# Ledger of designs, part 85: designed miniproteins, single chains, continued (2)

Each design is a single chain, and the fold is of that chain. pLDDT is the mean over its residues in the fold that is shown.

## One batch from the design tools (miniprotein)

Design m6930
Fold by ESMFold2-Fast:
Structure m6930 (fold): chain A 70 residues (1-70)
Amino acid sequence: EEIKKIVEEVLGKPVKDNDNLFDLGATLEDIIKLKKRIEEKFGVTLPISVIKENPTVEGLKKYVEEQKKK
């Protein structure tokens, strides 16, 4: 899905939904790029602290889905 695609594009490699992004070698610069791309695509606010606490595709998807609830 869209978040997984953004993560794979930023890291330049395939990612499983439950892989820890930092264990895959994601830098702070990568995290900032992820934040901006996800915020632009979904119209949500995604603090860097949330990415650090949810450093997986699955965790980020759940957070974004919760922010989209009306």
Scores: mean pLDDT 80

Design m6931
Fold by ESMFold2-Fast:
Structure m6931 (fold): chain A 90 residues (1-90)
Amino acid sequence: SAEEIQQALIEFTKRLKEAFEAYVANSDEEKIPSSVFIEMVRKIAEEIVKEHPELKPLFDRILKSYEKMPEEVPVDLLLDHLDISLELGS
């Protein structure tokens, strides 16, 4: 259902934010390679897809959209993006 999809995406975004915050807390970097962020997205998406296999095409599309990011991305921009995504998804 649409509600189950929305809840899975909220859970995905929460886990991604937690993983990203843990990474940046240990790096002190103002920018990170987009490949690092995309790898986090892929790993968490794989866990969500194990519970919701029907969401695999959606996560494949999300990963392709992130491939359009610059080679390096500001940490603050990614944190703001995740915060906004959680607020709008709730």
Scores: mean pLDDT 81

Design m6932
Fold by ESMFold2-Fast:
Structure m6932 (fold): chain A 83 residues (1-83)
Amino acid sequence: SMVEQMAKANIKTATSLKKLYEEKKDLLEKHPEAKKTLEKGFEANFKGAVNAYKELLGKEKPEMSDEELTKEAEKKVKEAVEK
């Protein structure tokens, strides 16, 4: 589905930004504005993926609360990005 493709794209972007942050950590510490821009990009893509997974999970698990759906979606996105 489009939502699944959007989640995958957001995860890919977040993973790339995380890797850039790790590889250029010393440079980013010397350039606070660049660091802030990269952190915002990571957060936006992470949240996008969480929202997409939350929508998919809500359709499959209607018994789950909004809080439980958010937590499960965040867990899946975190595991995907940290791999």
Scores: mean pLDDT 83

Design m6933
Fold by ESMFold2-Fast:
Structure m6933 (fold): chain A 116 residues (1-116)
Amino acid sequence: KEEQLLKEIEELTEKVRELIEQIDAATTVAQVRAVADKLDEVDAQVVRLTDEVLSLPNPSKELLEKVLALLDLAGRAYARLARKAAELGMDDLAQAAQTAARLFGNMSQLVRSLLD
């Protein structure tokens, strides 16, 4: 099970990196909305995967470190989306993305406490 979770974390990590590149490259409202929709789909998978890791009786340090890195990356993706949305006058999306970035920050703090 842990090997499968590590593989899923790696796949989601790569997908988030690709979405960050798409956010940075976006110049139109339509492009930002398209990448926001994709990021929300990935968000649901990251949250589910994090819950699965935290439900294990003794998750390995490697697994916790990898999911922490993914949560940090997802938070950065939403922070970048918030800035890009604000630049294009998409105030509602900017606020929603900023909220998502904060929630991922909270999840990162929880996982980090388990690495103590």
Scores: mean pLDDT 89

Design m6934
Fold by ESMFold2-Fast:
Structure m6934 (fold): chain A 90 residues (1-90)
Amino acid sequence: REAELKERALALARSPEERLLVEAFLDGDPSKALDESLYPALAEALRALPRERLRELVELFSELVELKHGSIPREVREARIEEVVAEIEA
């Protein structure tokens, strides 16, 4: 199940930067995507984005983490996560 989610989420990524963001989300630590020491290329790419787009990505990331760690049953939570991951790619 978690492996299926990872495969689907990674398949949705169109760019190396999106893939790194999805991988950081799947690990359950949004700080990794924004941590320049761990993900310098992604941090630089995010820094180059317009402020509005950057906020949208951060909001989606926060929502994904909350859904993953919320009180919702895991099966329902993972389905919601897949929907939001698809939106990140879009």
Scores: mean pLDDT 53

Design m6935
Fold by ESMFold2-Fast:
Structure m6935 (fold): chain A 87 residues (1-87)
Amino acid sequence: SAEDALFARRVAIRDELVAELRRQGRDDVIARIRAIADEVLARIQARHALTPREAAALYAVIEGSALKAELEGREVTLEDFLKLIDE
């Protein structure tokens, strides 16, 4: 499906961004971003009933955008994502 294709593409991009950060020795940044993505998803799930598929897709977007920002020299914080959450 188009949704499966989009998810697969996002996962592939995420894996490429993770590989680049690891190549730069920035494993601490990867761990920090994953902790942020886990917390953001948990807060969204506390407010919205997400299917496992929706949760996985949203996580891929959060993680991917944060990894890209860090590679572009922008530090990403939990607060940056919390401002985007519909409460």
Scores: mean pLDDT 83

Design m6936
Fold by ESMFold2-Fast:
Structure m6936 (fold): chain A 96 residues (1-96)
Amino acid sequence: MDPTARVEEVESRDAAEAARRGLDAFLEAEGLTETERSEVVELVNPRTGERQALLVARAVDANGVEHTVAALATRDPEDPGRYRVAAASTPVPAAP
């Protein structure tokens, strides 16, 4: 089982909203059913002062395998009205 990663472009003026929308889009695209979701963690880029949002969730795939999913929203450098949401899932190993 390999980790899956995807980048979603989200039109939003709020990094936290972009992270939530990007996570929702990723879960739908990958066929994952959410079981748990964290609160959004706001991150500040120390070099630029730019605010980023990180969201972590747990989800189960169609085969019943649990995944840890993370979504990080960063402002699109070419369009300040858009965010790039990098989302990735990693399967949680079943206990042997």
Scores: mean pLDDT 76

Design m6937
Fold by ESMFold2-Fast:
Structure m6937 (fold): chain A 65 residues (1-65)
Amino acid sequence: MKEEIIKKAEEKIEEASKLPPAERQRLLTQMAVDVHEAAVKAGLSFEERSEINQEIIKKLKEAKA
């Protein structure tokens, strides 16, 4: 489940990189909400959710660099 959530986030980050700045920002914001909701529904611990957030932040930085 954790890997699936991260993979979906990666797909959204890639999709967002192809969009205009305003639409990109909206999609990334929605992705963050969806990731959090999916992790909570999956019963992931605070530590596991923190790991997912760190991985997403890392991928966002890589996509911009």
Scores: mean pLDDT 78

Design m6938
Fold by ESMFold2-Fast:
Structure m6938 (fold): chain A 59 residues (1-59)
Amino acid sequence: MDKEKLEKIYQWFVDNVEKIKSLEEFAKAVGLSKDELEKLFREYFGMTFEEFKALLTKP
C-alpha cells in the first residue's frame, strides 16, 4: 500500500476511533472491504484491528 493511502486511513481512524464499533464500519468509511482493512493492519502494524484500537483508546 502506498504511504498516502495509509496516512489517510490512519488519520480517519484516529479522528473517529471512539465512534468505530466494528471493523466492518471502519472499512466502509475508508472505502475498503473488511478483508482488505484487516490485511492492512496485519501487514503494516503487525496486529489486529481490535488490538490497534485498544492501543489508542486505553484508559
Scores: mean pLDDT 72

Design m6939
Fold by ESMFold2-Fast:
Structure m6939 (fold): chain A 82 residues (1-82)
Amino acid sequence: SSAEKEQILKLVEQEIKIFEELLPELEELDPELAKKLKKEVEELYKKILESKDIKELRRLAILLGSTVSMARMYVYVSRKAA
C-alpha cells in the first residue's frame, strides 16, 4: 500500500541521516570504503524511490539498513581501538 511505502521511506530517510552523520569520520578512517558505501547507499535509495513492488521495497530497505549498520560498526569499533 502507499501508506506502507511512506513508512518504509521514512525509516530509510532516518538511516540515510545516520549514515551522513557517520560519513566524515568514516572518510578519515577509510576513504575507499567511505566512497564505496556512499555509492551503495545512493544506488539503493534510488532503487527504493523507483520501486513499485512492496516486497522489493522491503528487501532494498533492509539492504540499505545493513550498509548503514556496517558503516556504524566500523566507526564504533575504530573509536574503541584508539
Scores: mean pLDDT 87

Design m6940
Fold by ESMFold2-Fast:
Structure m6940 (fold): chain A 78 residues (1-78)
Amino acid sequence: DLLEEAERLEEEGRYEEAARLYEELFKKQPSPEIALRLIRAYLKAGRVDEAARVLQELAERFPDSPLVPEAKRLYASV
């Protein structure tokens, strides 16, 4: 399971690799939950520009999701 593998990589501090798996998941099955995990992984990996891009996609594709303000708070904390 790609989600379980990505979560394990995050626990190991392997944020770049976790972000790659979350990107794959987001491309195959776009969801606010996957976008939030991807944003967090990119921020932990120091990939601030990529995190900003995903945040914009989340806000544009899922504007009514309660995870949009949550993702904005995560991004602002960096």
Scores: mean pLDDT 86

Design m6941
Fold by ESMFold2-Fast:
Structure m6941 (fold): chain A 80 residues (1-80)
Amino acid sequence: SEERIKEIKKMIEEALKRFENGDYEGARLTVTEILSRLVAEGKISLDEAGALGQELFDAIDNKDGEKFKKLLEKMKKIAE
């Protein structure tokens, strides 16, 4: 569990780096993997993951770095 949480945190950092480098497709893929793992770890429901995922994807599509960072911070708190 603790090792899997560390992996999720690394993926959150990777998602941010991809976004900041303009790799929006990579950021979307990484976010999708993070949400899948949060559901698998029982940290978030499927419905909550869907709602959070939509907000994250909207932030990526709008290139809204401030919103994206806030949502990644929310995912990090959920993972802990």
Scores: mean pLDDT 87

Design m6942
Fold by ESMFold2-Fast:
Structure m6942 (fold): chain A 80 residues (1-80)
Amino acid sequence: MRERIREEARKAIEAGNEALKDFAYDAVKRALYEGDLEAAEAAEEVLKEHYEKNKDEALINAVLEGVQEVAKEVEAEEAK
């Protein structure tokens, strides 16, 4: 599982901001709703590695957008 998530993270980085946002959304949703912290940890490690090498602010912004999408869904669920 870990290796697949790491490979998915690398592919998302290569594919660009939209793919990275979707990847972050899925990883956070898995951690919150399925308890898959291992997948979230593997994803975070690859993303940090890329940021350290490239200092890519767009990567951080894309990840934050994905996280915010999950936060909106949680708020919508609670508003029912």
Scores: mean pLDDT 73

Design m6943
Fold by ESMFold2-Fast:
Structure m6943 (fold): chain A 98 residues (1-98)
Amino acid sequence: SAPSMEEVFEEEKKRIEAELRALGVPERVIEHIVRLLEEGFAALREAGASREQVEQFLAAARNIALVAASRLAAGVPEEDVIAEVEDSVRQVLRRILA
């Protein structure tokens, strides 16, 4: 009874959302991060990525999300943090799909 790739993605997405809410990250920023996760997962699926590549993406995405929470706590503007997250996610996807 190994979970599907979709089940692994949905569970990790929910975990990241819960961690960000617990850290007091604004809902607007959480919504942007979730959208980037969904877009990244869709891109990996379209490229025929392996389960291992999806798990690598999710681990990197969680680290990016936690860094974003730290940046917000340090007083960095939401718009700058969102741009940093977008750039980091793009770099991770390029690395995994190279």
Scores: mean pLDDT 89

Design m6944
Fold by ESMFold2-Fast:
Structure m6944 (fold): chain A 94 residues (1-94)
Amino acid sequence: TVEEIRELIRRIGELSDEILKLVDEAMANPSKKKEYLEQIRKLLDEMRELVDRLEAYVKANPDIPEEVRADVESARAGLDALEQLINELEKEVK
């Protein structure tokens, strides 16, 4: 249902917020940066699973409103941006 899609989008937003909070902590505490990045990677993997499920749902349901499809595309773009950021940060860790 559209309500189930909206709930998944909300959960993805919550994961994104938690990831960004941990990024700030990693930047503020270099001695624990690796530990924070490991936690971030786990959350990012969870976020990716939810985005993949949303995209599969939209593909299977052509009657999905355009606004909801745009929200799902936004979720994918957000995931891709976070993955790029985390990949760059991971390269800085020994």
Scores: mean pLDDT 83

Design m6945
Fold by ESMFold2-Fast:
Structure m6945 (fold): chain A 74 residues (1-74)
Amino acid sequence: DKEEIIEEILKNGGEVKASQSIGIGSSVLRLMPDEDRVPIYVAAYKKMKDAGADSVVSPLDREEVRQALKEAGL
């Protein structure tokens, strides 16, 4: 199911190294409305930060995501 795929993507995102591109399922996330995908990117960014990743992946640089990160104190 879609939710299971998203959870697996977030789990993988938390394990990403700085030397690797984050293999977040961009195709799946790209097809979602911003209302649904922005919280997923925020959660993935939080997991990456907690895991010590030092890189940010688009669309994490998007205005909507940046605003959500700011609101989350990230």
Scores: mean pLDDT 54

Design m6946
Fold by ESMFold2-Fast:
Structure m6946 (fold): chain A 100 residues (1-100)
Amino acid sequence: PPKSTTKYRLSPEAQELLLKAGFPRVEELTYHDAVSLFFEALQKLGLISTRENEEGNEIYIAKSEEAKKLFGVEEFEIDSDEFSKLMLKLLPDLQAINTP
């Protein structure tokens, strides 16, 4: 996981997402702040909903065709491969740090 003080550049898609949700333009955020703001923006835009699975874990559900395209799936959990792929689309510099 990235360091809490490291800032990552937002992709144009990430900047557009935040602006559509009524947040100010930002060019870089820490990973924690980016995750928090992205999910707040997605919820404000009605693109996702949440439910709990049988284990009590929160699952995110893509509610629109735009959201399904963005996530590549209809449902995902935090720490899934799908979540990681979304973060790489929104924070492209994160890929360089997670190179195998």
Scores: mean pLDDT 70

Design m6947
Fold by ESMFold2-Fast:
Structure m6947 (fold): chain A 95 residues (1-95)
Amino acid sequence: GSSERRRELEEKLEKAEEALKLLEEGMEKINKASEEQDENAKKDIEEGKKLIHEGARLLQETLGLPYVEPVGRELILEYLERAREAVEKLKKELE
């Protein structure tokens, strides 16, 4: 029934929001690394990639969003925009 469907959508939204946060944190670390010139830049890039990887995987599990391995900033930004759109559509379905 609609009650079970709504509960499932609410759970998916919570997980999708967590995944979106991971993507945003990962992107922020990569952006910060571009301003650094030392070992911190490498660590921020590696941590950022891991966060984006985990966030993308969670979005695929929760929303069925195709997993795109993030290569380069432009593709990461496109994926982040698609992820935000998917989350917004899910929010509207719950309203």
Scores: mean pLDDT 74

Design m6948
Fold by ESMFold2-Fast:
Structure m6948 (fold): chain A 67 residues (1-67)
Amino acid sequence: DEKKEIEILSAGEAAELRASKEALEEIFIKAGMSKEEAREVAEKIASLEDPKERAKLAKEALEKNYA
C-alpha cells in the first residue's frame, strides 16, 4: 500500500511537470504574451528541476509582461 502510494506520487510528479508547462502557456497567453513567447517561457520554466526556481521565474515573467 505505501509502496503503491510512492509509485503514484512519482507518476503524479511527472504529470504535474507536463501540466505545468501547458498551464503556464495558457497563463502567459492570458497575460498578453504571444503564443511563441508563452511557449518559450513555459518551456524554459518546465526545464527546471527545482519547483521553487520554476515558481520564481514564472512570477518574474508575469510581473514583466502582465499589464
Scores: mean pLDDT 65

Design m6949
Fold by ESMFold2-Fast:
Structure m6949 (fold): chain A 50 residues (1-50)
Amino acid sequence: DLKEFEELNNILTANLSAPAPVIAGGYRSKDVKEKYPDKVKRFDELKKKL
């Protein structure tokens, strides 16, 4: 779970904005939720288990 959580965090960070990185533990957006709803949902599920 932790490994998958870290991988998802890295993917969301890298794909959201190459020039402007997001904050760990709080990707900045409903924007990300709109673009990657499946990844965000999975990330939230892992966060809830942690």
Scores: mean pLDDT 59

Design m6950
Fold by ESMFold2-Fast:
Structure m6950 (fold): chain A 76 residues (1-76)
Amino acid sequence: LTAEELREVLQEGIERKEEAKEELIAMGVPEEVAQEIVDRAVEVARRALEMLAAGASAEEVARFAAEGVAAIAEEF
């Protein structure tokens, strides 16, 4: 992954947050929990984009995003 490819993936994920929430609800996740999961994922993606803008490597940012997603998965 290049920094540009990672930026595009993160930005697209944020733009498609409503679809992600609907998918979680369709899978049986309660609406309030789905909203919380999506909100936390968006915060991780937003911080990752800020790191890329500040000059962090794609590897550092991908690691940060993976750790953030793992933390969300452990909580829910």
Scores: mean pLDDT 81

Design m6951
Fold by ESMFold2-Fast:
Structure m6951 (fold): chain A 94 residues (1-94)
Amino acid sequence: DKNLLISALELFNEKKYKSALESFNSFVDSAKIPKGYLKTWEGYGELLSPGEKKLRKRIPEWITGLKNDDKKKWPTPLDLGAFVRLLKEKAKEE
């Protein structure tokens, strides 16, 4: 579950975007995230998204927070929306 999200974030940092998207989709299915919530998060990510550089800087923090079960350092729904938007764009270019 959270391991699938960690894998998606690590694969994204390795520039393996299609594999990262596959792992993220498996996380969404495993976590039973409603499609409406994910669509809303993606919408906010599109409207409020920082540039790729700022997002990549946050990813190591999210990975550490997830591995250490430090919920205050976990990505928020808005963070995940920004991440999946960029991930889908990068996977399409790959």
Scores: mean pLDDT 77

Design m6952
Fold by ESMFold2-Fast:
Structure m6952 (fold): chain A 73 residues (1-73)
Amino acid sequence: MTKTTLVYETYAKDRESLARRIAKETGADEDVVLRGIDSALLSAGLKDDDRVRVTVTFEDGRVTSVRVEKIEE
């Protein structure tokens, strides 16, 4: 029912901790969130030391999109 978008900034190396946090806060499946983040990071060629912005969109309590952007510097 409710469309919710959450935005987080972290380092790529901390993605597993971020996925667990998102799962706890939203009730989403941790594996689904982590897989979404990992796929986005891999496709963008991002490294562990890169600072990233992770945008997760939920619709009816389900993850509908995960977007990752590199933050320069």
Scores: mean pLDDT 80

Design m6953
Fold by ESMFold2-Fast:
Structure m6953 (fold): chain A 80 residues (1-80)
Amino acid sequence: EKSVLTEEDKEKLLKEIEKLKKEAIEKLKKEGKDEVYIELVERTAELLKKALTEEKFDEAKAELDKLAEEYEKLEEEKKK
């Protein structure tokens, strides 16, 4: 299949980044976490978007996986 990153592929990844960012920020705000955590999530999303626009697919994938793990950790913390 296509190994070249298309605009459709970029759009799908950007939407995934936005979804994960939104969920993490909402969890942080509900938990009363410091604003620095929210800023870190926003900066991470910006870096991922830049990686995608620069066609650095492997870097973007690794950062998305990291963000997903952070979301899971926040969810675990929220439950406790």
Scores: mean pLDDT 70

Design m6954
Fold by ESMFold2-Fast:
Structure m6954 (fold): chain A 62 residues (1-62)
Amino acid sequence: SVEEALERTRKRAEELVEKGDLQSLKEEYARLKALLEVADPSVKPAIQEMIEIYEKAIKEME
């Protein structure tokens, strides 16, 4: 489900923050931003939510 995918995304972001891996957080953010541009409209809201999760994690580390 979308909710399970978002939960996995949150756990991944938390893991990367714990490791201090800002580079991987930024790479995931960039990957999702690129995916959002070409994604089907039906999945864009879920991708946008994932982008917001990584964006928040990056902001917390900066």
Scores: mean pLDDT 85

Design m6955
Fold by ESMFold2-Fast:
Structure m6955 (fold): chain A 111 residues (1-111)
Amino acid sequence: MAEVKASGGGKVKEGGELEVIAEVLGGPGDRMMVGATGDVIDEKGNIVGAAAGSGGEVPLGGRIRIKVRILGGKGKLKVTVGAMPVELGPSRATAGALGGGGRGEVEGEVV
Protein backbone atom coordinates (compact mmCIF):
# COMPACT_ATOMS: atom_id res chain seq x y z
CA MET A 1 0.00 0.00 0.00
CA ALA A 2 1.08 3.60 -0.51
CA GLU A 3 2.43 5.29 2.64
CA VAL A 4 2.50 9.09 3.03
CA LYS A 5 3.59 11.05 6.09
CA ALA A 6 2.29 14.60 6.43
CA SER A 7 3.72 17.23 8.79
CA GLY A 8 3.15 20.92 9.41
CA GLY A 9 0.31 22.94 10.86
CA GLY A 10 0.06 26.07 12.95
CA LYS A 11 -2.02 29.23 12.85
CA VAL A 12 -3.05 30.80 9.55
CA LYS A 13 -5.38 33.67 8.62
CA GLU A 14 -8.53 33.11 6.56
CA GLY A 15 -7.48 33.52 2.91
CA GLY A 16 -3.83 32.85 3.79
CA GLU A 17 -1.56 29.89 3.08
CA LEU A 18 -0.17 27.16 5.34
CA GLU A 19 2.84 25.01 4.39
CA VAL A 20 2.44 21.24 4.73
CA ILE A 21 5.29 18.81 4.13
CA ALA A 22 4.43 15.48 2.50
CA GLU A 23 6.89 12.57 2.52
CA VAL A 24 6.31 9.49 0.33
CA LEU A 25 7.55 6.51 2.33
CA GLY A 26 6.25 3.69 0.11
CA GLY A 27 3.83 2.57 -2.55
CA PRO A 28 3.43 1.06 -6.03
CA GLY A 29 5.73 2.49 -8.69
CA ASP A 30 8.61 4.92 -8.17
CA ARG A 31 6.80 8.31 -8.30
CA MET A 32 3.54 9.66 -6.89
CA MET A 33 1.40 12.71 -7.51
CA VAL A 34 0.81 14.46 -4.16
CA GLY A 35 -1.78 17.06 -3.18
CA ALA A 36 -3.82 18.34 -0.25
CA THR A 37 -7.41 19.19 0.67
CA GLY A 38 -8.83 20.37 3.97
CA ASP A 39 -11.82 21.43 6.00
CA VAL A 40 -12.22 24.31 8.45
CA ILE A 41 -14.32 23.19 11.42
CA ASP A 42 -15.94 25.46 14.01
CA GLU A 43 -16.15 24.92 17.80
CA LYS A 44 -19.39 22.91 17.32
CA GLY A 45 -17.86 20.56 14.73
CA ASN A 46 -19.54 22.11 11.68
CA ILE A 47 -17.63 22.46 8.42
CA VAL A 48 -17.51 26.24 7.85
CA GLY A 49 -14.78 26.44 5.22
CA ALA A 50 -12.34 24.61 3.01
CA ALA A 51 -8.65 24.49 2.15
CA ALA A 52 -6.80 23.19 -0.89
CA GLY A 53 -3.24 22.93 -2.14
CA SER A 54 -1.70 21.64 -5.34
CA GLY A 55 1.39 19.52 -4.81
CA GLY A 56 3.38 17.79 -7.49
CA GLU A 57 5.28 14.68 -8.52
CA VAL A 58 7.39 13.12 -5.76
CA PRO A 59 9.69 10.09 -5.96
CA LEU A 60 9.54 7.35 -3.32
CA GLY A 61 11.52 8.60 -0.29
CA GLY A 62 11.04 12.19 -1.48
CA ARG A 63 9.36 15.18 0.14
CA ILE A 64 7.35 18.12 -1.16
CA ARG A 65 6.13 21.39 0.36
CA ILE A 66 2.48 22.05 -0.41
CA LYS A 67 1.05 25.55 0.03
CA VAL A 68 -2.47 24.98 1.34
CA ARG A 69 -4.71 28.01 0.73
CA ILE A 70 -7.54 28.68 3.18
CA LEU A 71 -10.70 29.18 1.11
CA GLY A 72 -12.83 30.43 4.02
CA GLY A 73 -13.96 29.97 7.61
CA LYS A 74 -12.35 30.22 11.03
CA GLY A 75 -11.65 27.36 13.43
CA LYS A 76 -9.83 24.04 13.43
CA LEU A 77 -8.08 23.19 10.15
CA LYS A 78 -7.84 19.51 9.18
CA VAL A 79 -5.69 18.85 6.10
CA THR A 80 -5.51 15.51 4.29
CA VAL A 81 -2.54 14.85 2.01
CA GLY A 82 -2.99 12.20 -0.69
CA ALA A 83 -0.62 10.40 -3.03
CA MET A 84 -1.50 8.53 -6.22
CA PRO A 85 0.29 7.23 -9.36
CA VAL A 86 1.71 9.96 -11.59
CA GLU A 87 -0.66 11.52 -14.16
CA LEU A 88 0.39 13.73 -17.09
CA GLY A 89 -0.89 17.31 -17.00
CA PRO A 90 -3.15 17.44 -13.90
CA SER A 91 -2.90 20.71 -11.98
CA ARG A 92 -4.73 19.24 -8.96
CA ALA A 93 -4.07 16.09 -6.96
CA THR A 94 -6.85 14.58 -4.84
CA ALA A 95 -6.47 13.59 -1.20
CA GLY A 96 -8.25 10.70 0.53
CA ALA A 97 -9.49 7.26 -0.51
CA LEU A 98 -8.44 7.05 -4.17
CA GLY A 99 -8.05 3.23 -4.38
CA GLY A 100 -4.36 2.33 -4.25
CA GLY A 101 -3.36 5.80 -3.00
CA GLY A 102 -1.96 6.76 0.41
CA ARG A 103 -2.86 9.58 2.78
CA GLY A 104 -1.56 11.55 5.74
CA GLU A 105 -3.15 14.20 7.96
CA VAL A 106 -2.10 17.43 9.68
CA GLU A 107 -4.02 19.88 11.86
CA GLY A 108 -3.88 23.64 12.30
CA GLU A 109 -6.02 26.64 13.20
CA VAL A 110 -7.59 29.38 11.05
CA VAL A 111 -7.75 32.68 12.96
Scores: mean pLDDT 73

Design m6956
Fold by ESMFold2-Fast:
Formats: structure tokens, C-alpha cells, sequence
Structure m6956 (fold): chain A 78 residues (1-78)
């Protein structure tokens, strides 16, 4: 699948250029984008799973994912 090939390419680029900030940023942004899509495509996500995702996103410094998870948690706690 196209996502698997993109992951393999980013992993290879990161191994070859681990200190390249653009490669590091692309890898983080790809992971953030995948996580956001997974959350948006799972309306039945459990609060505990979303809270765990928030903790991981905060530790990795993924602000867009943090925002999406917080919005989903706020909606579910209504």
C-alpha cells in the first residue's frame, strides 16, 4: 500500500540522515497525519484510548494531533 511504501522511504531517509531536521520533521508529520486520520475514521474510539493517544502526542510534541484528540475527548465527554 502507498502508506507502507511512504513509511519505508521515510525510515530509510532517517537512517541515512538522522541529523537532518527536514527528514525528522517529515517523519513526525507523517506519523501525526496517520494518527489524526485513524482517530477521525474511528468515531467509536474509547475515552481511555484517546487519553493514551493524548499522552503520546504530548510526549512526541505533535500539536495537531494533540488538538484533534482534545476536540474528540471534549465531544465524547458531553
Amino acid sequence: SSHVEEMKRLDREYEENPDDPEVRERALRFGERLAIEAIKNNPDAKIEDLEHALEVAEKLGLPELVKVVREKLAEKKK
Scores: mean pLDDT 76

Design m6957
Fold by ESMFold2-Fast:
Structure m6957 (fold): chain A 87 residues (1-87)
Amino acid sequence: KEDIIEDIKSLTGYVVQLLEDRGEPEKAEEVKRLGDKAIELVKNNASKEDIINTLKEIYEVAKPALSDEERERLEKALKQFEEYINK
């Protein structure tokens, strides 16, 4: 549980920093909100589907502001997280 929360914090912090560096503060705030939501879902023992869907929303919010390389990196991170949580 703690490891999952820490992974979500790392992922959302990374995406927020990228968006802030790109001059996208409104998207950064939305990603922060979704990250907090994902953490609360984990704390409340919500379904794996709800957690994963919230992380996918982070990707969709960030995607238009990211480079092709950054999108690939984030997609890979989400894929690895899905594999981890579904074990």
Scores: mean pLDDT 80

Design m6958
Fold by ESMFold2-Fast:
Structure m6958 (fold): chain A 55 residues (1-55)
Amino acid sequence: MKAIIEMMNGELVEAEGDAEVGDEVISINGKIYNKKTGELLGESDIDGEGVVVSV
């Protein structure tokens, strides 16, 4: 499933995986994880927190 994540710095990143709007994510070491499920959603050059804004 395609998802759009808004990172805390305001950048939008595209990801794919099981996610719902409002799910919190964490990006560490170039990888984005869903905090609720622990699933890898994608890759990002931006480390930090974000939220799923569209699926």
Scores: mean pLDDT 79

Design m6959
Fold by ESMFold2-Fast:
Structure m6959 (fold): chain A 76 residues (1-76)
Amino acid sequence: RGPELLHQAADAVNAGKLDEARRLALEAIRSGTVTPLQVTNLAMYLLSLAMDAEFAGDKETAQRYLELAREVLRAA
């Protein structure tokens, strides 16, 4: 269940649904069935998106990705 929720969180990120992605990622981590590597991979992906948004001049979106990455890593 946890890995499926983490996959759904990544899909939500790709769809721009960051609030849904946050909910799904935290539920996946709370399930206790995701690995540290899976959590780290999601966080690294979010940091990559934050950098892309910053380079595009979208500071608000960059900050949202960065905050989600921080929250995911803190919950792990």
Scores: mean pLDDT 83

Design m6960
Fold by ESMFold2-Fast:
Structure m6960 (fold): chain A 65 residues (1-65)
Amino acid sequence: SPEELREEFLREARRIFEERGIPLSLEQLKDRAVLHAHTDADPAVNAELEALQRRLLRRYLAETD
């Protein structure tokens, strides 16, 4: 479901940020402006999150006929 996809993205994104020394709550990650500010500040984090979103979205689309 789209909700499960979003939950998985948020969990993995939180881990990516924490591994890079940027601890964010799930509430902060749900805030588009907060997330965007952090991804704009770090191109490497942005690239990892874009790859994550693309991977999860493609999996979701492949499961949806």
Scores: mean pLDDT 77

Design m6961
Fold by ESMFold2-Fast:
Structure m6961 (fold): chain A 66 residues (1-66)
Amino acid sequence: QLQQARDAAAARDYDAAIAVLQQIIDSNHPYADTLRGIIARIRQRTDRAGAVALAGIQSLIQQINA
């Protein structure tokens, strides 16, 4: 779930965050393209990219729950 990916990214466990996001993509989720973008940011392995990815996950959770 997106919340698990958010929590992993917030803990700076980017490998766990990528694994959760990949599982969501593999389930043919409507937001798969957005999630692929977030994974690409995490894969840059910088604190800045990680912060942008975390913000993206949080924004997507807010959009889904709106």
Scores: mean pLDDT 72

Design m6962
Fold by ESMFold2-Fast:
Structure m6962 (fold): chain A 82 residues (1-82)
Amino acid sequence: SDKLKEEIEREIERIRREAGELYNRDKAAFEQERDRTVQQVYTRTLAQSRRTLGDRLPDEVLEQIAQQAADYVRSLMLQGAE
């Protein structure tokens, strides 16, 4: 009985490790896609803001607007708490 229990525990541990490796790989791919999307929002918002408001607002403020837009999109792409 103890031998069978030890074999079952070893198989469960192997399955947990393999599942964890797959999850981490998929998570990294999703995080990379999110970061690319967020960076695109920043770049596009900054370019548009410079074109429409560049004569009226300093670059530091335009960069802050672009960063807030990027942060907002990042928050929308994150599901759940923290």
Scores: mean pLDDT 76

Design m6963
Fold by ESMFold2-Fast:
Structure m6963 (fold): chain A 65 residues (1-65)
Amino acid sequence: LTPEQRAAVERVARATGLSLEELLALAASFLDDPETLRRFLSQLAGRPLSEEEVRLILEAVRAAL
């Protein structure tokens, strides 16, 4: 993982209350639907997630595969 990818995953995990493993597993199930992932994570976090945050999380998932 790049520092940017790690920082985004850690920040979003904290905001959503998910563990890093839970966040990555959830993101892996939405690899083909980033907009649905963004909406779902935004609801859990209680704030809108940026496109950049979602992109970095999906890149982190792909790097782990």
Scores: mean pLDDT 82

Design m6964
Fold by ESMFold2-Fast:
Structure m6964 (fold): chain A 89 residues (1-89)
Amino acid sequence: SATRDRLDKLLNRLLAGARAGRVDEAAIAEVVEILKQTTDPEVLLEAEIYLGLLGIVRGVHKLIGDDAGAEAAERAIRAVEEGLRQAKS
């Protein structure tokens, strides 16, 4: 679907930002809005997979002593978790 394709691109953008130690505020806002509005189990599953990937990115930043990068990844994680919480409520 167009929504799923859009979410995939936004989640990849969040992941790329997190890997670079940066917060993409626009991508965060759009991901949260899409997740709040969805009941599509494939969309929810994709977001859960990206939570796992963001967790790995946060762990790598912590391992190399990049506290700012770890904090950027944590912000992306919290945004996706919030969107998923609202979708499931």
Scores: mean pLDDT 84

